# Ledger of designs, part 10: designed miniproteins, single chains, continued (2)

Each design is a single chain, and the fold is of that chain. pLDDT is the mean over its residues in the fold that is shown.

## One batch from the design tools (miniprotein)

Design m4315
Fold by ESMFold2-Fast:
Structure m4315 (fold): chain A 102 residues (1-102)
Amino acid sequence: DPEVEEKLKKLQERLDELGVDERTKELILEFLRLHLKKDIEGLRELIRNSPKALRILLIMLGLVLGLPLEEELAKFSDEEISIMARALQAGLSVAEMEALLA
């Protein structure tokens, strides 16, 4: 889908400007590609194969987007979830979340 790929390229440029490393950038872009394709099983597989910190962030992002990732979240401790939720509330603005979708 050319429109999806154009949006993902704009996001890639923004992530590059923010100094996000290649591995993290690839995982975020693949998560959003799968989300735009409505491939929930592919999203779950990507989350399982991601590093722990990024895995929690992707699950939290997916839950904010209305994705059914409650089972994946339940695999983490309350303390880990609390730390990541506070990080998102303290650092991730609505504009930053919109930038991840643009």
Scores: mean pLDDT 69

Design m4316
Fold by ESMFold2-Fast:
Structure m4316 (fold): chain A 72 residues (1-72)
Amino acid sequence: MNEEEKEQIEKGLNSEDKIIKVIGLGKYLLLAKKEEVMKKLRELWGKYYDSEDEKIVDKMLELAEKEVKKLE
C-alpha cells in the first residue's frame, strides 16, 4: 500500500463526510479483495449518481462499515 492510498483510507475512516468515508472504506475493501461487496457498492454508487438520494449514501456507508469491521 502506498502513502497516498493509506492517507485516503485514514481520511475516509475519520471523515464527517459520508461520501468521503464510503470512498475510504471502499478502497480498504478493494485492497482486501472483497469483490462481491465492491460490486454491491458500485451498484449503489450508480444509483446515487442517478438520484442524489442521501438514503443510498447511508446504505453504502452501512454496507462498507459492516464489511470492514469483519476484517478486523
Scores: mean pLDDT 73

Design m4317
Fold by ESMFold2-Fast:
Structure m4317 (fold): chain A 100 residues (1-100)
Amino acid sequence: SEKDREALKLIEEGKRKYEEGVKALKEGDAEKAYELFKEAVRLYLKAAELAEDPRLKRLALEGAIDVAETVVKWGKEGKLPKEWGEEAEELRKEIEKKLE
């Protein structure tokens, strides 16, 4: 469907934002990294809502979970503020509830 094609483009954009966020964090820009991670999650969640194909919906939700888990891990390692890691853990739990 047209919605599935748009959802796939959003998943691809979300992946790019996530990769940009990882790069920003490795370069020491925690604020920029967090904004890029939030944008990646937003794009993945929009893709999941738009997708009509259950497999594409699952792929998008899994992408959002991967980003959230990354923020949790780096929060625990002290590379991101712990509060952002705590917010990401709650977000991960809420997204997992949508995976059936």
Scores: mean pLDDT 88

Design m4318
Fold by ESMFold2-Fast:
Structure m4318 (fold): chain A 100 residues (1-100)
Amino acid sequence: MAKRAALLERLDAEFSEELTALEEEMAAAGLPEAEQEKRLLEYLKKNPKMRPLLVMVEMEEALRASGGDKAPALAILEERKEELSEEEYEALREAIAAAG
């Protein structure tokens, strides 16, 4: 629990300005929500420091699609493990374990 919150606060603190600027640019361009989500995912994929957020989104989508089965989400985490720090890996693992 605490490790996920700390990771999210850190990522928000380090990248909130960049993410806010991107969101403001997309809003000013009048982009629909689906297109805004696509551009955010492309940004996350291009920035290695944003990799934990991308993995988290992929894990949450897998959990939703499976009706709460944690196995697909954990499989994504294991496949992406080499792209994460030890701290980021443990934070995401604990987040999934705590998701019910």
Scores: mean pLDDT 71

Design m4319
Fold by ESMFold2-Fast:
Structure m4319 (fold): chain A 69 residues (1-69)
Amino acid sequence: MVDEALKLLDNLKQTGDHMSTGSPGFAYGTLSLMSTLALTIGNSVPEVRDYAEEVSKYLSELRDQKLKE
């Protein structure tokens, strides 16, 4: 479970980077949902919680940058 949670969080971060190149509206909504999903994973698998919070913060910052462009 921990290894699968880590892979999923890595995939969310990579997908977030890709989604940030899309349209502002689509990127904003998708990054917001993905940030929430990262937190949900951290709450479900406490061993990855710190990394999940970092991924969630990264996705939220990426979302906010896209909105400010």
Scores: mean pLDDT 79

Design m4320
Fold by ESMFold2-Fast:
Structure m4320 (fold): chain A 90 residues (1-90)
Amino acid sequence: SYAELLEEAIAAGDEELAAASAALLSYQGVKTSGSPLPARILAQEMRRRGAEAAAEAAERVADLASKGDWEGLEKLAQEAERTVRELLEK
């Protein structure tokens, strides 16, 4: 799951994988709820833990959701999914 991948990335200090995983996790929350709130909650939790790249990624998802930019959200999710795939194909 993206939540497990995010925790592994944070533990490993892999900022790129953490950001991509946080983006995908927040995107799933936003899509399921129809609200930016899951992404805002994740961003706040990531900032509390010092996972800055993950926090910024979740904030970006929350901002796009708040604007109703669903095309931008889908594009961001596709880019994050490609990043995860490329990093795991190593």
Scores: mean pLDDT 87

Design m4321
Fold by ESMFold2-Fast:
Structure m4321 (fold): chain A 100 residues (1-100)
Amino acid sequence: LVEKLEEEKEVLERAKEELLEKIKASPSKTASAEEVEEVAEKLKKEYPEFSSIIDRFKDGLLTKIRNSPSKTASAEEVEEVYNILMDNLDYLIDLAKKNG
């Protein structure tokens, strides 16, 4: 279980990096809902066993995009969603270690 949670952290970090790279290359310096969906689908093909964590990252970002006046996600919003999910994974890893 701990090994799988550590792997989920690695997949989540890759999702963040791919999306931040698209944002850096974008003239707007933001990501659209379509770009978020594209990164998520690409990563689910590369890491099909980790589709759940990829979908959580996608859903978190799509929620921010939906509520944003710009209808896009900034680099800061990507980092915010990433940090929330990473904190959740760290909590689950700590629980797994305490309970064997």
Scores: mean pLDDT 82

Design m4322
Fold by ESMFold2-Fast:
Structure m4322 (fold): chain A 69 residues (1-69)
Amino acid sequence: EEVKERVLEMLKQGKSRQEVIDAVAKELGLTPEQRERLYARVAKILKEEGKTDDEAFAEAVQRAVEELR
């Protein structure tokens, strides 16, 4: 919930998807290896779901974060 809302807020501020993922990774204290895994997992979720909208991206980031925890 919180991660998804934060992602959508940053996208509305004009941040790129890469900047959003980097900010989330920093806020969660992720290692460089975990950050790369986050990028890969978000991309895979979006490809498998066939969705490209910002809402789907925010959901994918939240799910990927849950999996890395």
Scores: mean pLDDT 81

Design m4323
Fold by ESMFold2-Fast:
Structure m4323 (fold): chain A 98 residues (1-98)
Amino acid sequence: MYKHLFELLNQDLAKPITVEELANAAGMSPSKFSRFFKETYGVSPLEYIRLLRLNRAKELLEEGKYTVSEVAFLVGYSDPSHFSKAFKEAYGVSPSQL
């Protein structure tokens, strides 16, 4: 544990979280942080942030209060089409099918 690192990852996912910000929070250089993160989680920090955004999007879609486009923007995607592709690749189902 880096408890405060996960607190940062769980903050506003619509805002751009950079690898540099996460590395600084962990007390590491960006290159050392990226290596540590891959060794620990099996994915890059950027891919992990993407998966967190998609997990939050799934929760918001299941609430049934938001459109797919609204959810995409709420979790930090500028393009709903990119969001829909990423979501389908992660979950095997499109956002509109939830």
Scores: mean pLDDT 72

Design m4324
Fold by ESMFold2-Fast:
Structure m4324 (fold): chain A 55 residues (1-55)
Amino acid sequence: MTVTLAIDGELVEVPEEEVLQAILDASLLGMEENVKQGIEAAGQAVELLKQIKEE
């Protein structure tokens, strides 16, 4: 099967399997920054939960 992707306003047809592989590859390449941002976001969520429970 194929899916149509919008990339910078252009439509590109890509096999479904390649889309899944691209997501995995992007995950590996962005893992360092994504993990860092995820940890920071989780820390802020914990701080917010503490403030809510204090009230």
Scores: mean pLDDT 64

Design m4325
Fold by ESMFold2-Fast:
Structure m4325 (fold): chain A 94 residues (1-94)
Amino acid sequence: GAIEKVKEALAKVEKILEELEKKLAELRAAGKWTPEKAFELLTEADDESAKIVQELAEWLEKQGVPVSEALKMAEKMGVVQAIDALKKQLEKLE
């Protein structure tokens, strides 16, 4: 159902954030942190998260499920914003 799909998307985006934080911490610990490497990892996480949220929003709209305004802005979401939008969508469905 819709709630299960939103929970699945949320779990995927939370995992993206966890992996991002881990990779950034590893770069700092190794003394390999550069703005370029950090920006690359952030961009990859943001792009992957935005795609998950966009695909979910399109699916929910096709099913006639109410979509939050935050989730409709999926095209420009960072990973943290995606998590917040997904949590708000769950609250709207519950």
Scores: mean pLDDT 82

Design m4326
Fold by ESMFold2-Fast:
Structure m4326 (fold): chain A 91 residues (1-91)
Amino acid sequence: SATLTLEKVGDKLRSTVTAEMGPEERLVLVILDKLGNTLAVAIGGPSEQSLTVEAPASEAKRALAYRVTHDAETGEWSVELLAEKEVVELP
């Protein structure tokens, strides 16, 4: 399971994700604008279970959290969507 949160901090949208990660897994957190362009991205290291990114609140539309796994035997990369939130007006 993953927990994805959004908060407004001044002119910034702050997104935080927490998810259990193994040593072969990487947590990725992305903020996108309304056109799907990347505004901010954070990529975790091995076993890193929490990431925070900030983007301009005026531009931010979606936050997405992924698990990325590399299979050393096959060379295959796997990407799993863990959580997604729309940026709505926050208090």
Scores: mean pLDDT 83

Design m4327
Fold by ESMFold2-Fast:
Structure m4327 (fold): chain A 85 residues (1-85)
Amino acid sequence: MQAEKAKKALLKASDTLESRGDYDGSKVLRQQALQVLISNDPVGGVREAIKNVMLSSKSIRDSFIGAGSIRDNLKREDPELYKEV
């Protein structure tokens, strides 16, 4: 998955959680989006951010999945990471 696509999905999920009053979950997703942006390894940074989100709370995970068709993108673009989440 491309860094820009992952960032957009993380920010959209963050906005959704904030609109529901989940400011803590929103902050987590915004921090992961920032980590993707500043990573010196865009592929590794995206993988780490996705793994952290998918292993977090159900609300954070569901919001992220809904924001970017993430499972379908992982299955096509990174099948190894897809097996880990």
Scores: mean pLDDT 72

Design m4328
Fold by ESMFold2-Fast:
Structure m4328 (fold): chain A 111 residues (1-111)
Amino acid sequence: SKMDLAKRLMKEAEEIVKKYPDLRTAPLLQKLVDAGPKPALIAELAFLLGVAYAEIGDFEKAIKYAELSIETGGIGSALYLPSLQVQKYARKKDSEGAKEFFLRLLESYGL
């Protein structure tokens, strides 16, 4: 179910934040963890996990979670094009490019 998927992604986000507290995604992942598992947050959780995995150099997981964000958010989602960019950087094995892209995205949201 979508709720079971949300619970699995939340648990993985908790584990990533504990292991890599200095990730640029960590504050936003922690905010979603604090909100608890919600199907409506699956695309955002998957997107942030994709960025986090790209930052740590796990490009296979980065691609997997960016694809999940695309599938669950759909083409009308604000995360659709960002998720395609995460896949692009992960396929190139470009952790720094993924980090710089995420910072530019945060600036676009006034964060």
Scores: mean pLDDT 86

Design m4329
Fold by ESMFold2-Fast:
Formats: structure tokens, C-alpha cells, sequence
Structure m4329 (fold): chain A 96 residues (1-96)
């Protein structure tokens, strides 16, 4: 299961980076894993940075759900926007 999730993640990330189609099965696996992770995270008293990350993960889950439903254009757009935002936030923290 873990190896399958990592392989699915790599295929999705490559698809986003290269503008290639993403398989619905890969999107479904990642969406389920993220949903379980989000539910676990909500049990904790989160700081501000963790709350922002949680919102980003919720957007990733929504994008993967859209891909699983065959709504590829909307799903890919949402995922790209979210990954770009996360990259910018990580760069800002590295610069401080």
C-alpha cells in the first residue's frame, strides 16, 4: 500500500509538472490517503502554520477528487495552484 501510494504520488506530480493526464485510480488513492491524514490532523490543537497547511491539503484532496471523477481540467488546475502556493510558502520560510 505505501509503495503503491508513493508510485501514484510520483505519477501525479510528474503529470502536473509536464501537463500530462493523470490516471483516476492514482488520484483516488492519493485522495483517500490525504482524507485520512486530514481527519487525524483535525484532532490536534493546530498552530497558524499548521492550519494554513491543512487548508492547502484540503484543496489537494478536492483536486484529486475532481480527477477521480474525470474532471481533469478542474482537478489539475486546482492541484497546480495549490502546489505553487505551497512552494512559495516553503521558499519564504527558507529565506527567513
Amino acid sequence: MEEELLAAQRRVERGLREGRPVAAADAELLARALEEGLEKSKEDDLNEDQKELLKALERVREGLRLLAEGRHEEGLRLLRETYEWLREKRAEKAAK
Scores: mean pLDDT 69

Design m4330
Fold by ESMFold2-Fast:
Structure m4330 (fold): chain A 77 residues (1-77)
Amino acid sequence: DKEREEALKKLSERFKLSKSTISEVLREFQKENKISEETLLEILKRLANQEPLSEDPELAKLELELLERLLEARSEQ
């Protein structure tokens, strides 16, 4: 999927993480939060484009959690 690949590339550049590391973080995040592939892709696109947090509180919570996980992964490297 071109949209997923482009989002992963932008996130890799933003967080200074490999695409492989990001994919591992996403796999854990998706499992723990029981979110669909569609919801995950929406969050990825929003973070990749540096959009403001969603006005939907549940989506905003997921965006913040993923952002925190990506920042933590960066600090571990």
Scores: mean pLDDT 80

Design m4331
Fold by ESMFold2-Fast:
Structure m4331 (fold): chain A 96 residues (1-96)
Amino acid sequence: MREKLEKAKELVLEGFRNGDIEGGLLKAASVLEGKPAESFTLEEAAEIVLEGLSQLPESAEVALLKASLKVLLEESEEVNKEEMEKVAKYVEKLPS
């Protein structure tokens, strides 16, 4: 389980850094649930990833991702790419 959670976190971060937030979330949900990425909606993927991240040890990176995904779920009609790109730039500056 922990290895899948860490891998899902890496996929979400990579998606944010590359501006492919949707692809990152779908791939992360696929890893966590063991189902193809195409079996999820963006909302379902975000919810699955948010729940998975809640099981990881708290860190600035995890807290930032959880906050970003909560915003996405609350505004479930459309992913704001520009806002997510700003989050990605902030993530790049966080210490490892």
Scores: mean pLDDT 70

Design m4332
Fold by ESMFold2-Fast:
Structure m4332 (fold): chain A 90 residues (1-90)
Amino acid sequence: MRIISEEEITEIYEALFEQLREIVEETVPDEELRKKFLKEVKELLEKLKKATVGKKADEARKIENEIAPEFEKLIDEMKKELEKLIEKKK
């Protein structure tokens, strides 16, 4: 069994956060809404990172399975909000 390192998890989640930040900054003109989404994503990723660091892969998968529905819901809400802004400009 492999133990998940802090560096490995940090690199993955920072890359994911950077991609989401870039999309939000290009699409969402409202600074308050942008800050809200980025804060929620960052907090969720930090929570997942702290819970996963030093755990064995099987334990990490269980934590991911518990958090995955919350993360998916947050991403879906973000997509819906971005779609509304794009559609309103057409």
Scores: mean pLDDT 67

Design m4333
Fold by ESMFold2-Fast:
Structure m4333 (fold): chain A 62 residues (1-62)
Amino acid sequence: NAAQLRAEGDALEKKADTYESQGKYDEAAKWYERASVLYAQAGDRERAMEATKKAGSAYKKA
């Protein structure tokens, strides 16, 4: 269901934040992308777009 998918997306986004804080930008970008997919599946377009932007930012730093 949508609530479960959002919760899973939130967990992956926190994981990505941890990798980014360590300078592991390629890993961070991959986890942000996975979070974005889960948010999109949940119908949460705003969170999906924000996660996609974070992934793009991380890829530029990688």
Scores: mean pLDDT 85

Design m4334
Fold by ESMFold2-Fast:
Structure m4334 (fold): chain A 84 residues (1-84)
Amino acid sequence: MKEEKVAELLEIIKDPSASDEELEEAAEELTKILEELVKENPELSESLKEAALSIPKLELERARLEKAGVSREELVAAAEAARA
């Protein structure tokens, strides 16, 4: 079932012991599943489809930054500085 596989892949991404290779593979597989779900739901807006397909990449980037010791607060501060 697609939901079960999505949950499994998200657990890999959340695992602090996961390697960069495991994180990339999990994000890639999650992207494939989300692409299929988007195709099965043609009534979704294009912007919502694009947002859904970006989720695995965003989660992968967050996991990598957290492993590097970058906190959520630091990410928010960096985003604020970038807008200045």
Scores: mean pLDDT 67

Design m4335
Fold by ESMFold2-Fast:
Structure m4335 (fold): chain A 70 residues (1-70)
Amino acid sequence: MEEAEKALEVLTEAFRELVNLIKEGKSIDEAYERALKVLDELAEKYGLSPEQKAFVKRRLEETYERLKKL
């Protein structure tokens, strides 16, 4: 349960960075690259397992692919 909370917190912060950069006028591609960097930094800080990190990364990637189609 606590491990799932850490993964969700990392995902939430990565999405916040993505949204903020898009609002600042960054391209979707640039915003995604920056959000991935934030994800990597927070995954190390919170000690996410490789499985948890893969889960969060996949959710961010799915959002990126959807945004590119819109």
Scores: mean pLDDT 81

Design m4336
Fold by ESMFold2-Fast:
Parts: C-alpha cells; sequence; structure tokens
Structure m4336 (fold): chain A 73 residues (1-73)
C-alpha cells in the first residue's frame, strides 16, 4: 500500500456516492467523516515520522481504516 492509495480509495468512494440519489442526504455526513479521518491520519503520520516509526506501518493503519469504512457502506 501507498499513501496515494488512500486518496484513490476516498475518490472512488466519493464518486460512487455522487451517483446514489438514495444516499444523497447521508453523503455529506459520510464525507465529513472521511475528511476528519484523513486529517487525523496526516497528523498521526507526521507524529510517527518524528518518533521514527516507519512509513510502511503508518500506511498499514491507514489502509485498514479505509477498508473498514468501505465495508460499512
Amino acid sequence: AKVVDLKAEIEEFNEKLKNRDDLREIAEEILKFWEEKLEAFKEEREKMKKEGVSDEKILEVIEEAVKKQKELL
């Protein structure tokens, strides 16, 4: 997994939501959730890099979170 994979997953998720009229009312709430998670992941990544944690481990955590969120939809 790569950092760019997280962005790609979010974009695919958003594109699917745009074409679902039945989900339009909750789409904004889901998008806000993703924005908040993405911001938290950026902060966590910077913190972990300062502490010497490998980028690979950080990416694994991000991937797991993205996978879980897609499963909930």
Scores: mean pLDDT 61

Design m4337
Fold by ESMFold2-Fast:
Structure m4337 (fold): chain A 65 residues (1-65)
Amino acid sequence: MAPTDEEVAAIREVLEAIAPALAQLPDPLFRQQLANKAARRVMDGEPVERVVEEVKEEVRRYLAS
């Protein structure tokens, strides 16, 4: 039930990579929701690179709106 060392490393990597983008969002709750979704996606076996790029694009799209 606990994540593996590999999963923990992947979660850390994705959270570090998206942190600067999330910091641009005005709502702390929305920032936390995106971070939680990203962590869950890498735990579910999605590639870190894909999750990072999709989160950055979601943030960019939100800020452009």
Scores: mean pLDDT 80

Design m4338
Fold by ESMFold2-Fast:
Structure m4338 (fold): chain A 70 residues (1-70)
Amino acid sequence: LLDRVAALSEEEKEKVLRAGEAMGRLGPGASQREIAEEAGISVRTLRRLERKVGASIETAAKALYILQAE
């Protein structure tokens, strides 16, 4: 997981963080569409990022935050 998140491009990392923040604002009942809309990305982009990382967008965002904090 961490290795895959670390391998994301700068643009992809920014989108993951935006989606994580959007999920935090909307709460645990939010749909994929609502999260993507709030984050300013498409649902297809959100799902592509999850597939690329192999984890949910929430898990990916948490992992990326930990990596940046070290």
Scores: mean pLDDT 76

Design m4339
Fold by ESMFold2-Fast:
Structure m4339 (fold): chain A 66 residues (1-66)
Amino acid sequence: QIQELQQKVQELQQRVQELTELLERARAGELPPETIPGIEEDLQKAQQELQKAQQQLQDELKKQKS
């Protein structure tokens, strides 16, 4: 379970990075400006999922210490 949570955190971190790069490109004019709200929403959702996965990982690590 912990290994699965670590993998999920890593995958979500990579997704956040990819979406951040897309947002930077869109703001630089490399993508249509109408894509910016969609990328921002996807980035916010990915950051939320990452935060939840990190919290779950911390909770599981605490259980191992107990």
Scores: mean pLDDT 81

Design m4340
Fold by ESMFold2-Fast:
Structure m4340 (fold): chain A 80 residues (1-80)
Amino acid sequence: RLAEIRRLLERILSLAPEEAQEDLRALAEKAVRALEAGDLALARAYVDAMRGLFDASEPSPEVRAEAERLFAEIRALLAA
């Protein structure tokens, strides 16, 4: 599951505009560390923060739809 979540996070980062990349990468690294520590609530909080930051970058409708799909997959894995 951790490897799958990491792959999905990397794909979200590939969709992000360059100006948001550093902040999103930092949040993704924090989410992964929380998962490795078994803190699912903290991991979800960081993923939710990533989603907020991604939306604030004002992505195109197509990019937003793909990002929402990826975030939904991550949330499903965190809830399992």
Scores: mean pLDDT 82

Design m4341
Fold by ESMFold2-Fast:
Formats: structure tokens, sequence, C-alpha cells
Structure m4341 (fold): chain A 118 residues (1-118)
């Protein structure tokens, strides 16, 4: 359930040292960057690159808002179920965490423009 997942992630972030949260987010970022470089080198379809780009954007939005575990979780959802990721962002927006939700939703809409320009 989206509500229970958000509550669990926020409580875990509150009880986890910032250094550990930053290391988890940095590790996930490096994994996404490595996969993106591999897909580009292999000539992967644009749709696969878009999925990975959306995951990177969601992770970055979470990091910038100080929600590192939420960012990691959103990145995973963006790769597996983008609609569920969007539902989670809308729930965050309803709770007043608009910086994460608005930035991530806007960036998802721009991913096609960014990849088309490259």
Amino acid sequence: MVKEEIDKLLEKEKNTPKEELEKLAEKKWQELVEEYKKLVAEGAPEEELKKLWRAMVMLQAGIEAGHYLLGVHLAKLALEDLELAKKLLEEMKKRGYTEVSDAALEAIERVDEALAAA
C-alpha cells in the first residue's frame, strides 16, 4: 500500500544517520549511471534509456529534498512500474512534500525532450 510504504520510508529516514542515507543514495546513483553507460554502448532502444533516465531523475529529486530512501524507492519503481511511482509522488504532494513530487513529475515529462535533443 502506497500510504504504508511512505510512512515506513519516512520513519526509517528519520531514524537513520545522514551519512548512511547519503551512501545508499550514492550507491544507487552509481548503479544507474553504470547501467545507462552500458545501454548507450550497446545501442539500446530509446524507451530503455528513458526508463533509466526517469529513475535517475526520481532519485535526484528525493536527494535534493532530503528524502534519500524515498528517492531510492522511487528510482526502483520508475524501472518496474512508472504508474505506481507517479501515484506515490501524488500521495507525497497531498501530504505537503511538494518539492519532491513536483520536481519529479515535471522532470518525467521532460525526459522525452532531453533524450530527443541528445
Scores: mean pLDDT 76

Design m4342
Fold by ESMFold2-Fast:
Structure m4342 (fold): chain A 91 residues (1-91)
Amino acid sequence: MDPSLEELRARVQAILAELERLREEAERAGVLSPELARTIERAKALGQRLLDALEGKVNLGNQGILDLLAEVEALAAEARRLFERELEAKR
């Protein structure tokens, strides 16, 4: 079932909020590796581009929006994995 534009926007906003929390927690814990920082920044940049496309500011087409959403979700998952790995290491 295709999500509504409002549901897509809410999902992207939730991902961006999660990434910001992950960055703050990683910085506070001293586990913000260069790899984690780059992954978070890339995910945030693509997420913002996706929000701009959903608001009609950028024309990506339906497939472009879905492809970008998949990439943002994949990068967010990678950021979570890197954060958990660094926390377990307890540097």
Scores: mean pLDDT 81

Design m4343
Fold by ESMFold2-Fast:
Parts: structure tokens; sequence; C-alpha cells
Structure m4343 (fold): chain A 55 residues (1-55)
């Protein structure tokens, strides 16, 4: 199982990568983040919440 700090670190990485991408809609970025969480077997909803909480 991953720690909350690890989940937040991955969420920040995804946020930085996807938010810097030109021409990608926000919904597609969230879908990509969700797919990443599923691939890494992270708690998807906690990951998405962390991803959306990053400002």
Amino acid sequence: AYSEDTIRAFAKFAKDEYDSANGVPKKSKEDNARALAEALELPVEDFIAAYNAIV
C-alpha cells in the first residue's frame, strides 16, 4: 500500500505534467490522472482529490 505522502507526490507529478501540456482539456487531464492511479493501483478517488487540490 502507498502512503498518503506518496499518493500526493504522484498527484503533484501528474498535475505538473498534464497542466503544462498545451491544448489538452481539463477533463482529459483528469482522465489521464485517473488512468495513472489505476495503473499504479493507488486509491483512485484519493488520488483524484489530491490532484484537484493542488493549486
Scores: mean pLDDT 69

Design m4344
Fold by ESMFold2-Fast:
Structure m4344 (fold): chain A 90 residues (1-90)
Amino acid sequence: MRELEDEIVRLVGETAAREAARLGLDAEAAAARAEAVTRGLLARVATLPEEARRRVVELLLEAARAGLAGDEEKAQELLEEAGRLAAEAA
């Protein structure tokens, strides 16, 4: 799980940095902010029951991959689903 969580943080940070750079914004600041938000989310997810945590982490990993691939719509859909499952299981 920790390895998957670290991968999610890295993918989200890379996506944020790339988008910020494309817009002429501070890529490092954008990555740091996205990573901090993602770590906060993962800390909350870690308190969920094992089955729910596994499903939520899988959805977050899929969302992070979709975001990096430029599929913002799919990334948002997966994040919303992960949030719903986390709220239901908490």
Scores: mean pLDDT 83

Design m4345
Fold by ESMFold2-Fast:
Structure m4345 (fold): chain A 96 residues (1-96)
Amino acid sequence: EELEKLAKELGISVSDVRIDIRAKEVEKNLPAIQAEVAELTARYKELVAQPRTPEIDAERRAVIDRLVDLGVQELPLAIKKAIENNKKRVEEERKR
């Protein structure tokens, strides 16, 4: 109900509003996520320095997959900022 009302008011989809809610949850865990990203990035650099073997290639794929998953958790923050910018734009338009 509240999400549908906000979505109509902003002229965006309910999915965009739900992403904003998830962004707040990600903000609480951001330091832990950043630490894991740093650890995985260091591991990837080690794997790139190793000779090409099926085992190393499998580990590289696993590290990339995990980094992609962690990167998705940061996307809601960018979308949250876009929603805030849209609200400000609508407010400025109403002053005319």
Scores: mean pLDDT 59

Design m4346
Fold by ESMFold2-Fast:
Structure m4346 (fold): chain A 65 residues (1-65)
Amino acid sequence: VDRPETVVVDVELDGEVVGRLTITFTPGQPAVVTGEPRPGASPEQRAYVAEITERVRAALARRPS
């Protein structure tokens, strides 16, 4: 498919949705990963969402084209 594809994944910690991860795949471009913690998330929940976002971004960046 020659169009951008977006995948949305809920980030859960201790059975609660603490944020959302949006991954956009555009042909010929690096994947874009955006993590957004839920409003009112604790510092630990925000840190977890940031960590998951970075890990996914790093994993996608390590795939050879």
Scores: mean pLDDT 77

Design m4347
Fold by ESMFold2-Fast:
Structure m4347 (fold): chain A 87 residues (1-87)
Amino acid sequence: SELDKLKEELEKLIAEMREKAATLPPEVQLIVDAALHEIREAVENKEPLSEEEIEKIRNLLITKAPQLAELAERIAEIMRKISKLLE
């Protein structure tokens, strides 16, 4: 299904973000881990994240870890698509 494909793509992006975040300071790693946990909970519970919630996560990640900005934007885009399918 389209949802399964998006979930698979999201998991690949989450894994890549974790791998890159491992090279960052511990304070930044905690922020990334918290954001990824929120994303995972929303998907597992089939609770759509609002555009405001997605934008908040994206902006937090870009502000605190600008080197992960491209991944943060790609994750936000996939989350918008997943949330739309869960509505």
Scores: mean pLDDT 85

Design m4348
Fold by ESMFold2-Fast:
Structure m4348 (fold): chain A 94 residues (1-94)
Amino acid sequence: SKKQELARLGMVAALLTIAGVVEIDLGAPQETLDRIAEGVREVGERMAELSPEYKEEILAATDRLVEALRAGDSDAAIKAGNEFIKIVDKALEK
Protein backbone atom coordinates (compact mmCIF):
# COMPACT_ATOMS: atom_id res chain seq x y z
CA SER A 1 0.00 0.00 0.00
CA LYS A 2 1.04 3.66 -0.37
CA LYS A 3 0.96 3.99 3.44
CA GLN A 4 3.39 1.07 3.86
CA GLU A 5 5.72 2.49 1.17
CA LEU A 6 5.58 5.93 2.86
CA ALA A 7 6.44 4.30 6.24
CA ARG A 8 9.42 2.42 4.72
CA LEU A 9 10.70 5.61 3.03
CA GLY A 10 10.32 7.46 6.36
CA MET A 11 12.54 4.83 8.02
CA VAL A 12 15.13 5.19 5.22
CA ALA A 13 15.13 9.00 5.65
CA ALA A 14 15.64 8.59 9.43
CA LEU A 15 18.54 6.15 8.90
CA LEU A 16 20.17 8.46 6.31
CA THR A 17 19.83 11.40 8.74
CA ILE A 18 21.48 9.41 11.56
CA ALA A 19 24.27 8.31 9.16
CA GLY A 20 24.72 11.94 8.03
CA VAL A 21 24.97 13.25 11.61
CA VAL A 22 27.51 10.51 12.50
CA GLU A 23 29.58 11.28 9.36
CA ILE A 24 29.54 15.04 10.14
CA ASP A 25 30.73 14.37 13.72
CA LEU A 26 33.53 12.11 12.36
CA GLY A 27 34.70 14.86 9.94
CA ALA A 28 33.75 13.00 6.75
CA PRO A 29 34.74 14.54 3.37
CA GLN A 30 32.22 16.70 1.46
CA GLU A 31 31.64 13.93 -1.12
CA THR A 32 30.29 11.63 1.63
CA LEU A 33 27.95 14.32 3.01
CA ASP A 34 26.73 15.23 -0.52
CA ARG A 35 26.00 11.54 -1.26
CA ILE A 36 23.92 11.15 1.92
CA ALA A 37 22.12 14.46 1.24
CA GLU A 38 21.29 13.29 -2.31
CA GLY A 39 19.82 10.07 -0.85
CA VAL A 40 17.63 12.17 1.47
CA ARG A 41 16.46 14.29 -1.50
CA GLU A 42 15.50 11.21 -3.55
CA VAL A 43 13.57 9.73 -0.60
CA GLY A 44 11.86 13.06 0.20
CA GLU A 45 10.76 13.58 -3.43
CA ARG A 46 9.27 10.05 -3.57
CA MET A 47 7.46 10.61 -0.24
CA ALA A 48 6.03 13.90 -1.58
CA GLU A 49 4.61 11.97 -4.59
CA LEU A 50 2.98 9.44 -2.23
CA SER A 51 1.48 12.15 0.03
CA PRO A 52 0.06 14.99 -2.15
CA GLU A 53 -1.68 16.66 0.86
CA TYR A 54 1.72 17.07 2.60
CA LYS A 55 3.81 17.55 -0.57
CA GLU A 56 4.81 21.18 0.16
CA GLU A 57 5.69 20.44 3.83
CA ILE A 58 7.68 17.29 2.91
CA LEU A 59 9.65 19.08 0.16
CA ALA A 60 10.39 22.09 2.41
CA ALA A 61 11.57 19.81 5.26
CA THR A 62 13.65 17.79 2.75
CA ASP A 63 15.31 21.01 1.48
CA ARG A 64 16.21 22.05 5.06
CA LEU A 65 17.63 18.61 5.91
CA VAL A 66 19.66 18.40 2.64
CA GLU A 67 21.04 21.92 3.26
CA ALA A 68 22.05 21.10 6.88
CA LEU A 69 23.75 17.82 5.85
CA ARG A 70 25.68 19.47 2.99
CA ALA A 71 26.73 22.32 5.32
CA GLY A 72 28.09 19.80 7.85
CA ASP A 73 25.83 21.26 10.57
CA SER A 74 25.02 18.40 12.95
CA ASP A 75 22.62 20.41 15.18
CA ALA A 76 20.71 21.79 12.17
CA ALA A 77 20.51 18.28 10.64
CA ILE A 78 19.04 16.84 13.89
CA LYS A 79 16.50 19.70 14.07
CA ALA A 80 15.52 19.32 10.38
CA GLY A 81 15.37 15.52 10.72
CA ASN A 82 13.00 15.75 13.70
CA GLU A 83 10.77 18.17 11.74
CA PHE A 84 10.75 15.74 8.77
CA ILE A 85 9.70 12.82 11.04
CA LYS A 86 6.80 14.87 12.49
CA ILE A 87 5.47 15.60 8.98
CA VAL A 88 5.77 11.89 8.02
CA ASP A 89 3.88 10.90 11.20
CA LYS A 90 1.03 13.28 10.21
CA ALA A 91 0.91 11.79 6.68
CA LEU A 92 0.80 8.24 8.12
CA GLU A 93 -2.18 9.06 10.43
CA LYS A 94 -4.41 9.00 7.31
Scores: mean pLDDT 87

